# Designed miniproteins, single chains, continued (3), part 74

Each design is a single chain, and the fold is of that chain. pLDDT is the mean over its residues in the fold that is shown.

## One batch from the design tools (miniprotein)

Design m10556
Fold by ESMFold2-Fast:
Structure m10556 (fold): chain A 72 residues (1-72)
Amino acid sequence: MERTEEAVREALAAAPELGLETLIAGAEAQAEAAKKAIEYLKENGGSEEKIEEAEEDLRIAQAVLDALRAAA
């Protein structure tokens, strides 16, 4: 929870300088990469710990993306 809240706060704080579209594109790319990592790990017998880490990365990226889209 804390890592997600911090990531959202940092992204929103950066929006005036970097622009919402740039940050949204970055968050979309991170979410896509995390989804691919989860699929790869599940198909290739990755450890439960690595899958959980990738799922957390996806959750954080998705929360950032949702917050940025709501601010747009």
Scores: mean pLDDT 80

Design m10557
Fold by ESMFold2-Fast:
Structure m10557 (fold): chain A 89 residues (1-89)
Amino acid sequence: STKAEIEAVLAAAERIAAELEDPEHAANVRRAGELAAKGLEAFAQGDYEKAIELFEEALELLSKADQENLGISTFEIHVASLLASTKSS
């Protein structure tokens, strides 16, 4: 269900952000989670162009965070998978 996917993405972003010592990295991860959640909502509505834009914005924010952090890298892979699936739709 879309609601469960949105809740999972937001929960994952919050868990990762809460473990980060850098407030800027934490803020970027939380914002990326919000954008990915909005992307999932747009995808569920059939607005694939908007979903692509939102997932790309989320990935840009994650790329500016600490890429050596495993949680951030794992979350980036997940959002990239959502983007790839949307582009295939």
Scores: mean pLDDT 82

Design m10558
Fold by ESMFold2-Fast:
Structure m10558 (fold): chain A 81 residues (1-81)
Amino acid sequence: MPLSKEEIEELRKKYKEKIDMWKALQEYNRLVAAGKKPSLETLEKVKKFLEYMKERAKNDELKANIDKSMEYVDKQIEELK
């Protein structure tokens, strides 16, 4: 059903943070595939996305895989400081 303009604005506000995290993940993957180092801002947003996923993961194996991904991101952040 069509939403009112006010409902669309509230949904956009609620999902803006998730959209920003998704865009950061896409940019991270693009840069890594090209052999380029991501920016510190992009790495911090990707880390926030991984933390969000870990909080919602119910499988210990998935949590362990997210932790490994976060370790790789943390190493890249330290290299840029």
Scores: mean pLDDT 74

Design m10559
Fold by ESMFold2-Fast:
Structure m10559 (fold): chain A 65 residues (1-65)
Amino acid sequence: GMAEGLAAAEKKAEEMGKQLGKKTGNDEYTVTASQQGAGTVAGTATTGDVTMSVGGTPEEMVELA
């Protein structure tokens, strides 16, 4: 469901944040997850001036996680 998709998007954003931190040498990153319209979710990770995002349906996010 939506809650599971949001949790999966947050998990994917955490993984992206760790990868960005490792590549940039920064230990700090910010993660957000949000519902994008009626049927999609997105996760974002930001380290310094670099942002990465992932998005899809809740089902797609759960399947990727």
Scores: mean pLDDT 73

Design m10560
Fold by ESMFold2-Fast:
Structure m10560 (fold): chain A 62 residues (1-62)
Amino acid sequence: DAHSFRLLAEMFGKRMSEEAARLLEEKTRDVADPAARVEQVRKLAEAAGETITAADVERLVE
C-alpha cells in the first residue's frame, strides 16, 4: 500500500510524497511480486531528488 512505499523510500535515503505513494500503488496494482515492488522504489529513489514526487512516478513508472 501507499504507506509501505513511503517506508521503502526511507530505506533508500529518500522521502516519498503521499501523492507519489498513492499514484505508485495505483500504477503497480497488478504487481504482486515484492521484489519488483522494492526495485521500482529503488529506481525512483535513484532518479529523484531528495523527495520522490508524483511527477517522478508519472515519468518513470509509465
Scores: mean pLDDT 79

Design m10561
Fold by ESMFold2-Fast:
Structure m10561 (fold): chain A 85 residues (1-85)
Amino acid sequence: SNLNEAIAAYQKALELNPNDADAKRGLGKSLNNLGVVLHNLGRDDEAIEKYDEAEKIFSEVDGGQKEIEAVGVNVLKLAVNKVTS
C-alpha cells in the first residue's frame, strides 16, 4: 500500500540521517494515516498502536505538538465510536 511504502521510505531516510526532522514528520504523518485506515477497517487495537507510534515520533520534532493534537482527535473518534455504536 502507499502508506506502507511511505513508512518504509521514511524509515530508510532515518537510517541514513537519524536526526532528519522532515523524515520524522513524514513518518509520523504516515503512521497517523495508517491508524485512520485501520480504524476504518474496524482494527481498533492496531489503529491505537499506530497512533501511539505517531505521537512518539512527533514528540521528537520541534513544533510537533500540533500533529500530536491531530492524532489525539483520531484517538477520541475511536472512543466515541465505542460509546455511540
Scores: mean pLDDT 83

Design m10562
Fold by ESMFold2-Fast:
Structure m10562 (fold): chain A 87 residues (1-87)
Amino acid sequence: MEFDLFRPDEALKKLLEEIGITKEELTFGELVEAFYQYVQKHKMYSKKDPNIVKLDEKLKEVLGMDEFDVNDPSPVIEAILKHSTLV
């Protein structure tokens, strides 16, 4: 089964490298999963509310926001589309 592949830009590539992903092209699902793996690895959940992720400087560069709700994937989806190219 062939999936649409996305090529991440330099900002997104830096995030992927920190979680051990060195692929040049990824599926949309792999990119979404990578965002949540980065959050989990760096323990970025708010101490006051575990549904809220407080973004570090690298994620702020990619998402363009200070925090996001893990139950709303819209900011992550938009960031992936902004910081990758469909191949």
Scores: mean pLDDT 78

Design m10563
Fold by ESMFold2-Fast:
Structure m10563 (fold): chain A 76 residues (1-76)
Amino acid sequence: MVDISVSKTTVDVGEAVTVTVSETPVELLVRDAKGNVVSKKVSNKTSTTWTPTTAGTYAIIARNEKGQGSVTVTVK
């Protein structure tokens, strides 16, 4: 199982969120409240950053062969 955590669950537009995962490599997906993928990348680091450009509710999903984890972030 991939464990995922974030530095903050409520952030401002333009505020960087640190995303930490238990293992690598992982596919990192960010989905908006409508289910659209707004960011997708493969990370070989246990820690990466995501900076939201638009307010809304987002799900950050980390997945690989061992499974997936997700965290919800509210952007104001």
Scores: mean pLDDT 82

Design m10564
Fold by ESMFold2-Fast:
Structure m10564 (fold): chain A 86 residues (1-86)
Amino acid sequence: MVQVELTLRQGPDGTWTAVGVARRDPSMKGPVQARLFVDGQLVAESYPLEGMDTAYVAAQVPRGSTVQAVGVAGDETATSPPVLAE
């Protein structure tokens, strides 16, 4: 089973940073990937690293945009609830 978490943080200049963390079950094989979507568009994805059970992805996102994180491992996906950068 794959899980995904999304965190949004605002910097002092008003810019928003989104961080997606994807984690796979230790019984799964292959790489895990984390992906970030802004208003339904893919903006960033992690590099697939063999032997890792956790993937991190971060991107700067526009204020007022809706952000989601997606975790992928093998044939399984998990999607975070949408979060508004406001």
Scores: mean pLDDT 79

Design m10565
Fold by ESMFold2-Fast:
Structure m10565 (fold): chain A 58 residues (1-58)
Amino acid sequence: SAAEEERRRRLREEFERGVEEGMLLLAQIFGTSRAPDTEEARELRARFEARRAELKAL
């Protein structure tokens, strides 16, 4: 139905935006000479990789 397709589209847009913003943030952080070598940075990267996998599975 149209409602189901609209809902699926919004979920995809949300995932796509999240991945895009996350990748931009990571690129900005690791693109600078002061890239943080912390546990938080490592965990953040793992989360973005998981989100990319979810988007690809859709």
Scores: mean pLDDT 67

Design m10566
Fold by ESMFold2-Fast:
Structure m10566 (fold): chain A 63 residues (1-63)
Amino acid sequence: MKKIEEDNKKIAEEVKKWVDELLPTASPSARPMLEKARELAEKGNGFAAEITLAVAVALDRSA
């Protein structure tokens, strides 16, 4: 089922873009999670990267 693989790639590209925008102003608590989201996105795991990015954003907002 190739559409899930294509969606995963698209999400990974979007996560990388979001991480690049957020990293310069991110709190120290959020930075490790943003780096993890970027790593997962670079490995093509878009869904895991998206979930990790959501956690990073929540940490940044809570700091």
Scores: mean pLDDT 77

Design m10567
Fold by ESMFold2-Fast:
Order: C-alpha cells, then sequence, then structure tokens
Structure m10567 (fold): chain A 98 residues (1-98)
C-alpha cells in the first residue's frame, strides 16, 4: 500500500511537470520522453508481474529502448500519455482493492 501511494504521488508530480512545461512552451526532448516511458512501463510490468526478476525487467527495457528510438517525438508523447494513464488505473485499482 505505501509503495502504491508513493508511486501514485510520483506519477502526479510527473504529470504536473509535463503540463507546466507545456504551459511554458518548453518541449520535452526525445530522450526525456523515452526515459519517462521506460520508467512508467517498468512500474506497470512490476505491478502486473511482481515476480519478475531485475534481469528480465532490464532486458525488456533494453528492447523497449530500441523500439522507442525509432518513434517520432509525437508518437513518444502519445506513448507517454497512454503509459501514464495505464499506470494510474493500475495504482488506483490496487489501492482500492487493498
Amino acid sequence: LAELRELRAELEAAEKELEERKAEGKEFSKEELIEGIKTLKAAITRLRNPEISAEELRKLNEELTKELENKSKEELEEEYRRAAAELRALLDEGIAAA
């Protein structure tokens, strides 16, 4: 429970930063978007499969990095929004279920 609430707070902080940077007319770099997506996807993977090893997660992240490097910045922004929404839903469900 404490970990889920902490992740939820971190997600809210990340979403706020995204909106603040949009309001300032400052864009996220492609590298920042890739790292953000990797972080969100890693959290989703751990929540869906708590038994996943650190090595397996690392390999999945390496494959994801190669996939994301081939995407446009616009596609990465959409991936980030989708991953954030999925993580939020999982965290809210986990908190409610506990």
Scores: mean pLDDT 76

Design m10568
Fold by ESMFold2-Fast:
Structure m10568 (fold): chain A 113 residues (1-113)
Amino acid sequence: METITEKVLAVLDEHIARAKAEGREDIASVLEKGKQRIKEAGNDVDKILEVIEQLADELFKVAGDDPEAREWAAEVVLTLATVIAEYAIKNGDQETYDRALELAARVVERLAA
């Protein structure tokens, strides 16, 4: 079974490749920094969540008022929140599950604003 770190890194790698292909170096740069911080967190799910929360803030900051970039930021963070929620369910970790759902709710609210 894949580790939580491996699953998170796979999502980041997919979106880094997409950002580079689309010439969105600003998005690629933020995702690459996030990837490094996830590697440094190891399998510490609390640290992984903190990195994803900071990544959400950084992605929405780079997106600004660009609707396509904001939608992309939401896609990345919601996918990551889903990965964390699924991990939490499998491990019976209610606190991590609740935090992942709160992150997803905040992202949807930010996208709607």
Scores: mean pLDDT 86

Design m10569
Fold by ESMFold2-Fast:
Structure m10569 (fold): chain A 72 residues (1-72)
Amino acid sequence: MLEEAAEAAERELIRLGYSKETARQAGTAAAVLLLAGKSVDEATKEMISLGFSEEVARAAARAAAEALRRLE
């Protein structure tokens, strides 16, 4: 589940034009936070505090949440 959510977020960020490095880091962070029980908004706020932009954080959190919803 973690790898699938992280990969989905990574793919979405690459589609939006972010680098593979940024996409991988943000995708992993979003997946970890959502699996820890954070909401999309909570994960987005924590990622911003970690140095990600709001745009990257929100896109990654939404993509990871959508992937996890499909795995439930």
Scores: mean pLDDT 84

Design m10570
Fold by ESMFold2-Fast:
Structure m10570 (fold): chain A 98 residues (1-98)
Amino acid sequence: ALEEAVEYAERAARKAREGARLSDNPEARRLLEEAARKAEEAARAARAGDVETALRYLGEALGLAAAAKAVANEAALPFIDEAIEYLARAAEALREAA
């Protein structure tokens, strides 16, 4: 459960950074890099057993990724969608562990 949440959050961060790399819009890049940082903070909190803090960071990362999707170019969209899916799976794994 916690180990799965860490893995999903780390995968989300990687996908968000891939989306940022493929983004032509500076705003989309900024939002995706911030989402990746929040996902990494969620993974650190989950490793420490801090479920509440991890869920808060995952929620922040989800909001940032969704905002990025609204302004992203076509090439970045699949990576943003994968990041959102991994963030959702991380949150589900944490809620099951609680």
Scores: mean pLDDT 89

Design m10571
Fold by ESMFold2-Fast:
Structure m10571 (fold): chain A 56 residues (1-56)
Amino acid sequence: SDEEIKELVENRRKFLLLEKEGKIKDDDLVPVLVDGELKMMTYKELQAYREEKLAK
């Protein structure tokens, strides 16, 4: 559990750094935390989800 949490946090941190640097592609699978649950989705799917959330 602790090891899994550490890996989840590090993967999310790396993703955010890559996103900030513009190195993420639409087809790249990225870790997303939804209510504390780790879900893998494409960056394109994540962007669509963010747009939908902003519209509501």
Scores: mean pLDDT 73

Design m10572
Fold by ESMFold2-Fast:
Structure m10572 (fold): chain A 74 residues (1-74)
Amino acid sequence: MLSEKEAEEAAKKVEEALNATPGVLSAKATIRDGVAYVQITLESNSSEDVFRAQETHRKAAKELGLESGWVPIG
């Protein structure tokens, strides 16, 4: 498992990558049990915006040795 400090640094890196992605209005990340969970607000919710956000999330998580996870809607 990541240390608390490593989890905080990883969350910040994932958030920075997502907030730099076109079509993302806001992003928050939480690292739990080797998984990077994100809450993302998209400008248009188009399939293209969703795809870009998903790809950024997957790439950022992979670079940190983490899996990408989804926060349940509801």
Scores: mean pLDDT 75

Design m10573
Fold by ESMFold2-Fast:
Structure m10573 (fold): chain A 123 residues (1-123)
Amino acid sequence: MEKAIEVGRELLERGGAILMTEPVSVIEKNLGLKFEKVGEIVDGVLAAGTENGGIIDPDELVKILRENGISKVVIVGTGPHVKVLKDYLLQNGFTVSVIPLEKFLEDPELALRVMEAGDVDLT
């Protein structure tokens, strides 16, 4: 848990963020973070998943990332929502890497390595 937060903060300093597609409650449980709403960034982690299995609107996501000076995104998750967000962010000029949730929780520093390599997909 503490290492994931450390990695998230390091990514923010480098113009990056972790984007998680899991529901907010699942992100909070796994990382010990608290979010007021979907689309909020806490310690370099953006909560993109809704409690009903949806995701944040991609246009709103791009706006949030740009307003926070983020140009590099590490998507943490699996499934069709990850592909939709990855494709949309790439079309909008972001560098995008993808890590499965299990691999991120096992080795959070993997997020730094894939961000530095650029456009890595481990799903």
Scores: mean pLDDT 81

Design m10574
Fold by ESMFold2-Fast:
Structure m10574 (fold): chain A 83 residues (1-83)
Amino acid sequence: SQSDRDTAIDYLNRARDQAIRNGDDIVSRNIDIAIDYTQQGDFDTAIQYLRRARDLAIRNGDDDVSGNIDRAISYIQQAQQQS
């Protein structure tokens, strides 16, 4: 649903802002790309970029970033099921 998509984007904006504060430019860039694909309804591509961002965040010890990415993926998957 649009509501699930909007909620996913909110969590992604939070994750991106946290990645920027932590100096994780590659993580923040991958999240920004995923936001664009989520807005376009290309959920599969968005999830691919988010998995990459999550893996990098985990390697950097950024539990706050990875947690918000996980929440966003859950909402994207709910939006995908209703499409």
Scores: mean pLDDT 87

Design m10575
Fold by ESMFold2-Fast:
Structure m10575 (fold): chain A 56 residues (1-56)
Amino acid sequence: SALADEAERAAVRGLATGGEAGGRAAVVDFAKRHGIEIDPAAPLGALGRAVADQLA
């Protein structure tokens, strides 16, 4: 989906500019903007999976 593609691009940009912390922040911000429920303290892989599951 277009939202899943946007989430992936946001995460990649975050990782490129701030490493794992930047990637985590980008995923958390994307989830907040789109009303996706996540645990912001979870590992980046778990955050990405939670976002992907809600966009599928």
Scores: mean pLDDT 72

Design m10576
Fold by ESMFold2-Fast:
Structure m10576 (fold): chain A 83 residues (1-83)
Amino acid sequence: MEKEKKTLLETAKKLEELGLDEYAERLREAAEKGLSIKEAIKELAEKEKDQALKDNLLALANAPYTENIPKALISVLEALKNL
């Protein structure tokens, strides 16, 4: 729980530095709810209207490796939202 909260807050800070403030705020809300990074990504996917971004977020939430998921999430959001 504590480690997951730290991961979410650190990921949110990086997203905010990239100008992705809405996604940063959603990850901070997920941290306050006590969600894991995968659960937070599922919530982002459920609220996302862009089908390509939604599909990429769902793929990340179902990925077997958790250590690289925060970095992959940042890369996906940065790439698809700057289209």
Scores: mean pLDDT 76

Design m10577
Fold by ESMFold2-Fast:
Structure m10577 (fold): chain A 85 residues (1-85)
Amino acid sequence: GIDIPKHVKDPAVKEAIIKIYNLATSGKIPQAVLDLVGAKIPYEALTRIPLKPKPIARKAVIEIMKAAQVPESLYDSVIDEFVPK
């Protein structure tokens, strides 16, 4: 299952993270897109080890959010919530 980081308090961000997780684990993200953005990071690594996203990791998360149909207004909030404030 997914463990949502305890610092995530916004319900909309929590829902976005769940959508991203479900999409990533379903294998519906094209491998060619992940290869293009240089993403070799499993989704679980982003939730278990909250690190400040590097440009490549940020692009990978954005592509996953696009595929999961997350609103663009939440992109930065979702990325920031993987890193403790």
Scores: mean pLDDT 58

Design m10578
Fold by ESMFold2-Fast:
Structure m10578 (fold): chain A 66 residues (1-66)
Amino acid sequence: SLEDLKAEYEKLWQQILEETDPEKKIELLEKMAEVTLKIVELTMPEKLEEARKHLEELLEYAKEKW
């Protein structure tokens, strides 16, 4: 459900705030991106592929610069 996805997002956000290891932060950001895409699929399915491409580009940029 959307409420379950929101709870998962909030839990991941809390974990990111507590994490000090940059590699683990990127793993948590990847998990948050997956949850975000599930929310997009439920709320704006026509934007799913566009959102996926943007999130993938942002994650690759973060990995390169981090």
Scores: mean pLDDT 82

Design m10579
Fold by ESMFold2-Fast:
Structure m10579 (fold): chain A 87 residues (1-87)
Amino acid sequence: SLPPVLSEEQQKLLGELMKEIMETLEKDPSDFEKLKELVDEMIERLGEEVTLRALGLLLTSLKRDKAPEEVIEAAEKLYREVKERLE
């Protein structure tokens, strides 16, 4: 099925939160407290399905671009935790 259509405001918020997640992963991928806070905000504001899809796309991008192993592992952990909430 097609992903839900986001409003312009929701798309901007998604972009801003994803940018902050990426910057946190680049600065300190072990800062799971900050990463979890950002993910929880994204879930609250945009929903679990949108958050899971965004994290899945981020993980795919990080693997494609051959990001450091610790960054990929951190992104995988975030993706897994959101996926578990949907199950």
Scores: mean pLDDT 83

Design m10580
Fold by ESMFold2-Fast:
Structure m10580 (fold): chain A 69 residues (1-69)
Amino acid sequence: SALEEFEELVEELVEKGAISEEEAREMIEAARNKDGDRLDRLLTRAYLRKPTPEVREILERMGRAFREL
C-alpha cells in the first residue's frame, strides 16, 4: 500500500541520518492524517539537515506515496 511504502521510506531517512526516530513518528502521523502542510515542513527540515541526492530521491518518492493516500 502507499502507506506501507511511505513508512519504509521514512525508515530509510532515519538510516541516512536525515531525521530522528521522533521525527519519523511525526512524519507517519502527518501522512495518516493527510496533513500536507506538516509533512512539507518535516520533509524540508530533513533535506536541510542532509542535502544529498540520495535524500532528495527518497523525499520525492515520499511525496508521490503521500499523494496516493
Scores: mean pLDDT 88

Design m10581
Fold by ESMFold2-Fast:
Structure m10581 (fold): chain A 66 residues (1-66)
Amino acid sequence: GRQKLIENIQRILDELQAQGAPQSVIQEIQDAIDEAKTADSTQLTALSIRVTGLVLDLEFEQEKQK
């Protein structure tokens, strides 16, 4: 449900902050948490896809720089 998604996004945010991710990405994920608090089920699905895309893009950048 919504609580589980918010907890998952918060965990992702904490991990990215610990890794020193760009502030712009941190802000986008914080915005997604705020959106999730008021989102319906369709909007929650769109939010999870958007956050997953942001994380994958960052992981691709990190892998490319290893």
Scores: mean pLDDT 77

Design m10582
Fold by ESMFold2-Fast:
Structure m10582 (fold): chain A 64 residues (1-64)
Amino acid sequence: MEVTLKYDRPLTDEELDKLTEEIVKLAKEGVKIIPDRKGTVLSKEEEEKLEKAIELMNEAMKKE
């Protein structure tokens, strides 16, 4: 199952941390998250956190 994440504004650090945890949790349940960042401007730090979350998701799915 695939789920698309849409966000219309830059995320706070707390929101990014929660997103990372939820992505990893859902990946363990067999859910793939696809980020849709069209129209949202993120800082480089925020982008790196999101990419790390996606990497963790892919790693979790490989073990299932």
Scores: mean pLDDT 63

Design m10583
Fold by ESMFold2-Fast:
Structure m10583 (fold): chain A 84 residues (1-84)
Amino acid sequence: MVFEPSPPVTVVVGDTTATLRFSVTETEVTVEAIIEHKGERYVVRVRVPKPASREEILEALREALARVLGEELATAIVDKLAAL
């Protein structure tokens, strides 16, 4: 079976723009985040093995983003994503 990636989702927190793309395979969920923050671009990729809940995927993404952007900004991005 061919799994197509989900449409990209864009969230904005202050001067930070995050574009997130989700793809699902038989064994994992992959999240790719392209973040523009303070004139710099960051690319963060997270792979979560199946079975995975929405909450597990969002927490893995938050942890990965926090390593690059800090906990406060990572949480704000994930909270906006969760509200969509």
Scores: mean pLDDT 77

Design m10584
Fold by ESMFold2-Fast:
Structure m10584 (fold): chain A 59 residues (1-59)
Amino acid sequence: GRLTPEQARGLGTVAVGLGARAGATLGQKEFGVDPAAVRAAASRGSPEAAAETLLERAG
């Protein structure tokens, strides 16, 4: 997949901690991840659940 589990965990932490917009910007620029996937991940409310959503949608 495009994201490794470690990258998904890091991006999920940013999306939950700093917000969906900050996570979407980082994910798109660094990994080419669809901003919609990052917004969905941020809505999960935990870094672990966000990482799971990112691997499903952008892995």
Scores: mean pLDDT 80

Design m10585
Fold by ESMFold2-Fast:
Structure m10585 (fold): chain A 77 residues (1-77)
Amino acid sequence: SSSASSAVIFVKRPGEEIDVEELERIAAEFGGRFGGLGRDGEGNQIGALEVPAAQVEAAKAALEAAGYEVLGVSYSQ
């Protein structure tokens, strides 16, 4: 296993539930994985994707193209 810098991307889909299978496919495309589901203070469902830090911009573009709103990115070493 390679210890690479990673990031968690948080997303929502306005007016809709998160499609877990779609997020899993997008994460896998960028060498990452689906990290889980949560909710914000307004009750909106939030998806988390863990991807290599170098893939964050490409993964964000793919998520936005799929109709997701990117809420934030958290980087880890």
Scores: mean pLDDT 80

Design m10586
Fold by ESMFold2-Fast:
Structure m10586 (fold): chain A 55 residues (1-55)
Amino acid sequence: SHREKLIENIKNGAKILSKQDPALARALVEKELAEADELTEEEKKEIMDFVDSLL
C-alpha cells in the first residue's frame, strides 16, 4: 500500500542518513512525520523508535 511504502521509504532514508549524521536523520524524520497526516500516532512512534535504535 502507499502507507507501507511511505513508512519503508522514511525508515530506509533514516537508515542511510544515520550512518553519516544520526542527529540530522532524526530531525528530518521528525519533520517528515509532522507532515505525514496519513500516518497514525502509533505508526509515527514506531518509526521514531526505529530511528532512535540506530543511535
Scores: mean pLDDT 81

Design m10587
Fold by ESMFold2-Fast:
Structure m10587 (fold): chain A 95 residues (1-95)
Amino acid sequence: SAEEEEKDLANLAKVSPLLAEARRAIRERDKEKFKELFYKMDTSHKTEAAVEALRLGFASPEELKEWVLNDKSLSPLEKDYILRTIEATEEALKK
């Protein structure tokens, strides 16, 4: 229900407010808001948000890889880590 979804988001917001906002953006199908939030995240939160977006079919691996490659806040090692996680998630979603 919408009430249980809001409760889950409220609980997530206590630990990770940016991730909670990103999950709301996925639910509302707001790609622009999700992308804005993604660029504000640290490496750990970017990784979690990317995995969730892929699992929910909200963003393609290609879109997420493009955002990671164009993110000037990330070092080459951080980019490699996130890209490898996206690729592993993509493979796990293939049957």
Scores: mean pLDDT 85

Design m10588
Fold by ESMFold2-Fast:
Structure m10588 (fold): chain A 81 residues (1-81)
Amino acid sequence: ELPTLEDLEKMKAQIEEIAKTYPEDLYKEFMEKFEEIYKKLKEAVEKKDVKAVQEALRELALLMSELTAKLKERGIPIPAA
């Protein structure tokens, strides 16, 4: 099932809330990359382009993985999922 625009807005709000707790340099770098992915994901959802949605979600997963690795290197606790 494809995410809705409402789901994307909720995801963005949650990510922004969590990211604000991080060091400013990581927050800024993360948010710049996230905004690019978010724009692609939003456009793909509006167009119902399944392939583009999958590609954007893959990019997001990689970004989240990179952020998690950087947080661990700095000894910053990651919220339990």
Scores: mean pLDDT 77

Design m10589
Fold by ESMFold2-Fast:
Structure m10589 (fold): chain A 75 residues (1-75)
Amino acid sequence: DFLERLYQRLLDAGMSEKEARLAVNAAAIAGLFSDDPEEVAERTKELLSPYLTPEQVEKAAEIVRDVLEEELARR
């Protein structure tokens, strides 16, 4: 499951459970508008920017892009 893999990778990157859950929810919403990893990552940044620091937002977006690229390559 993409969202479960994303959540685990965010935790492995040092995000708290709350931060990781917020990022997973943002990525799920972003995925409703596009299936392109770069577009999903950018939309995730926009959705997270009011709630997390710029460094956390950038980190979360990079992980979202990477996990989605991996998921699409393995389908």
Scores: mean pLDDT 83

Design m10590
Fold by ESMFold2-Fast:
Structure m10590 (fold): chain A 82 residues (1-82)
Amino acid sequence: DPEKVEEEKKRIEEVRKRARELEKEIRENITSDPEKALEVRREMHELVQEVDDSEEARKKFEEEIEEERKRLEQLKEKQANE
């Protein structure tokens, strides 16, 4: 159905736009509130997965979330050891 294809394209574009906004929020919060940054990153990945459910995208998102979890732990340790 051409209408479904058009709706999917609009949805993908909206998701990408929202994901960019979330990425900005992550960058703003990564040092001051790393827990919030991690939550926003998860929201962004879930949002993108709604329009791109490929195994490659899923693995990439899982790796990014794990890396940010490690980063969060490092930031917490760094702040505690001022």
Scores: mean pLDDT 71

Design m10591
Fold by ESMFold2-Fast:
Structure m10591 (fold): chain A 65 residues (1-65)
Amino acid sequence: EVEKKIEELKKKIDELRARVDELTARFNQLAESGAEKETLDRVGAEIRQLQAEIDKLENEIKKLK
């Protein structure tokens, strides 16, 4: 059943990667439009949190192999 767990983790990683791409595009648009530093910091923090979660899930997959 390791294969099913790996597939679930891969799916979750793909979803998180899509969210990171969305937030990165939003961050760039906000930066280009001159958004407040606090807004940019907030979006940047969310991107970093999602990237950390992706890294954790990738490491979990490696551990299962």
Scores: mean pLDDT 83

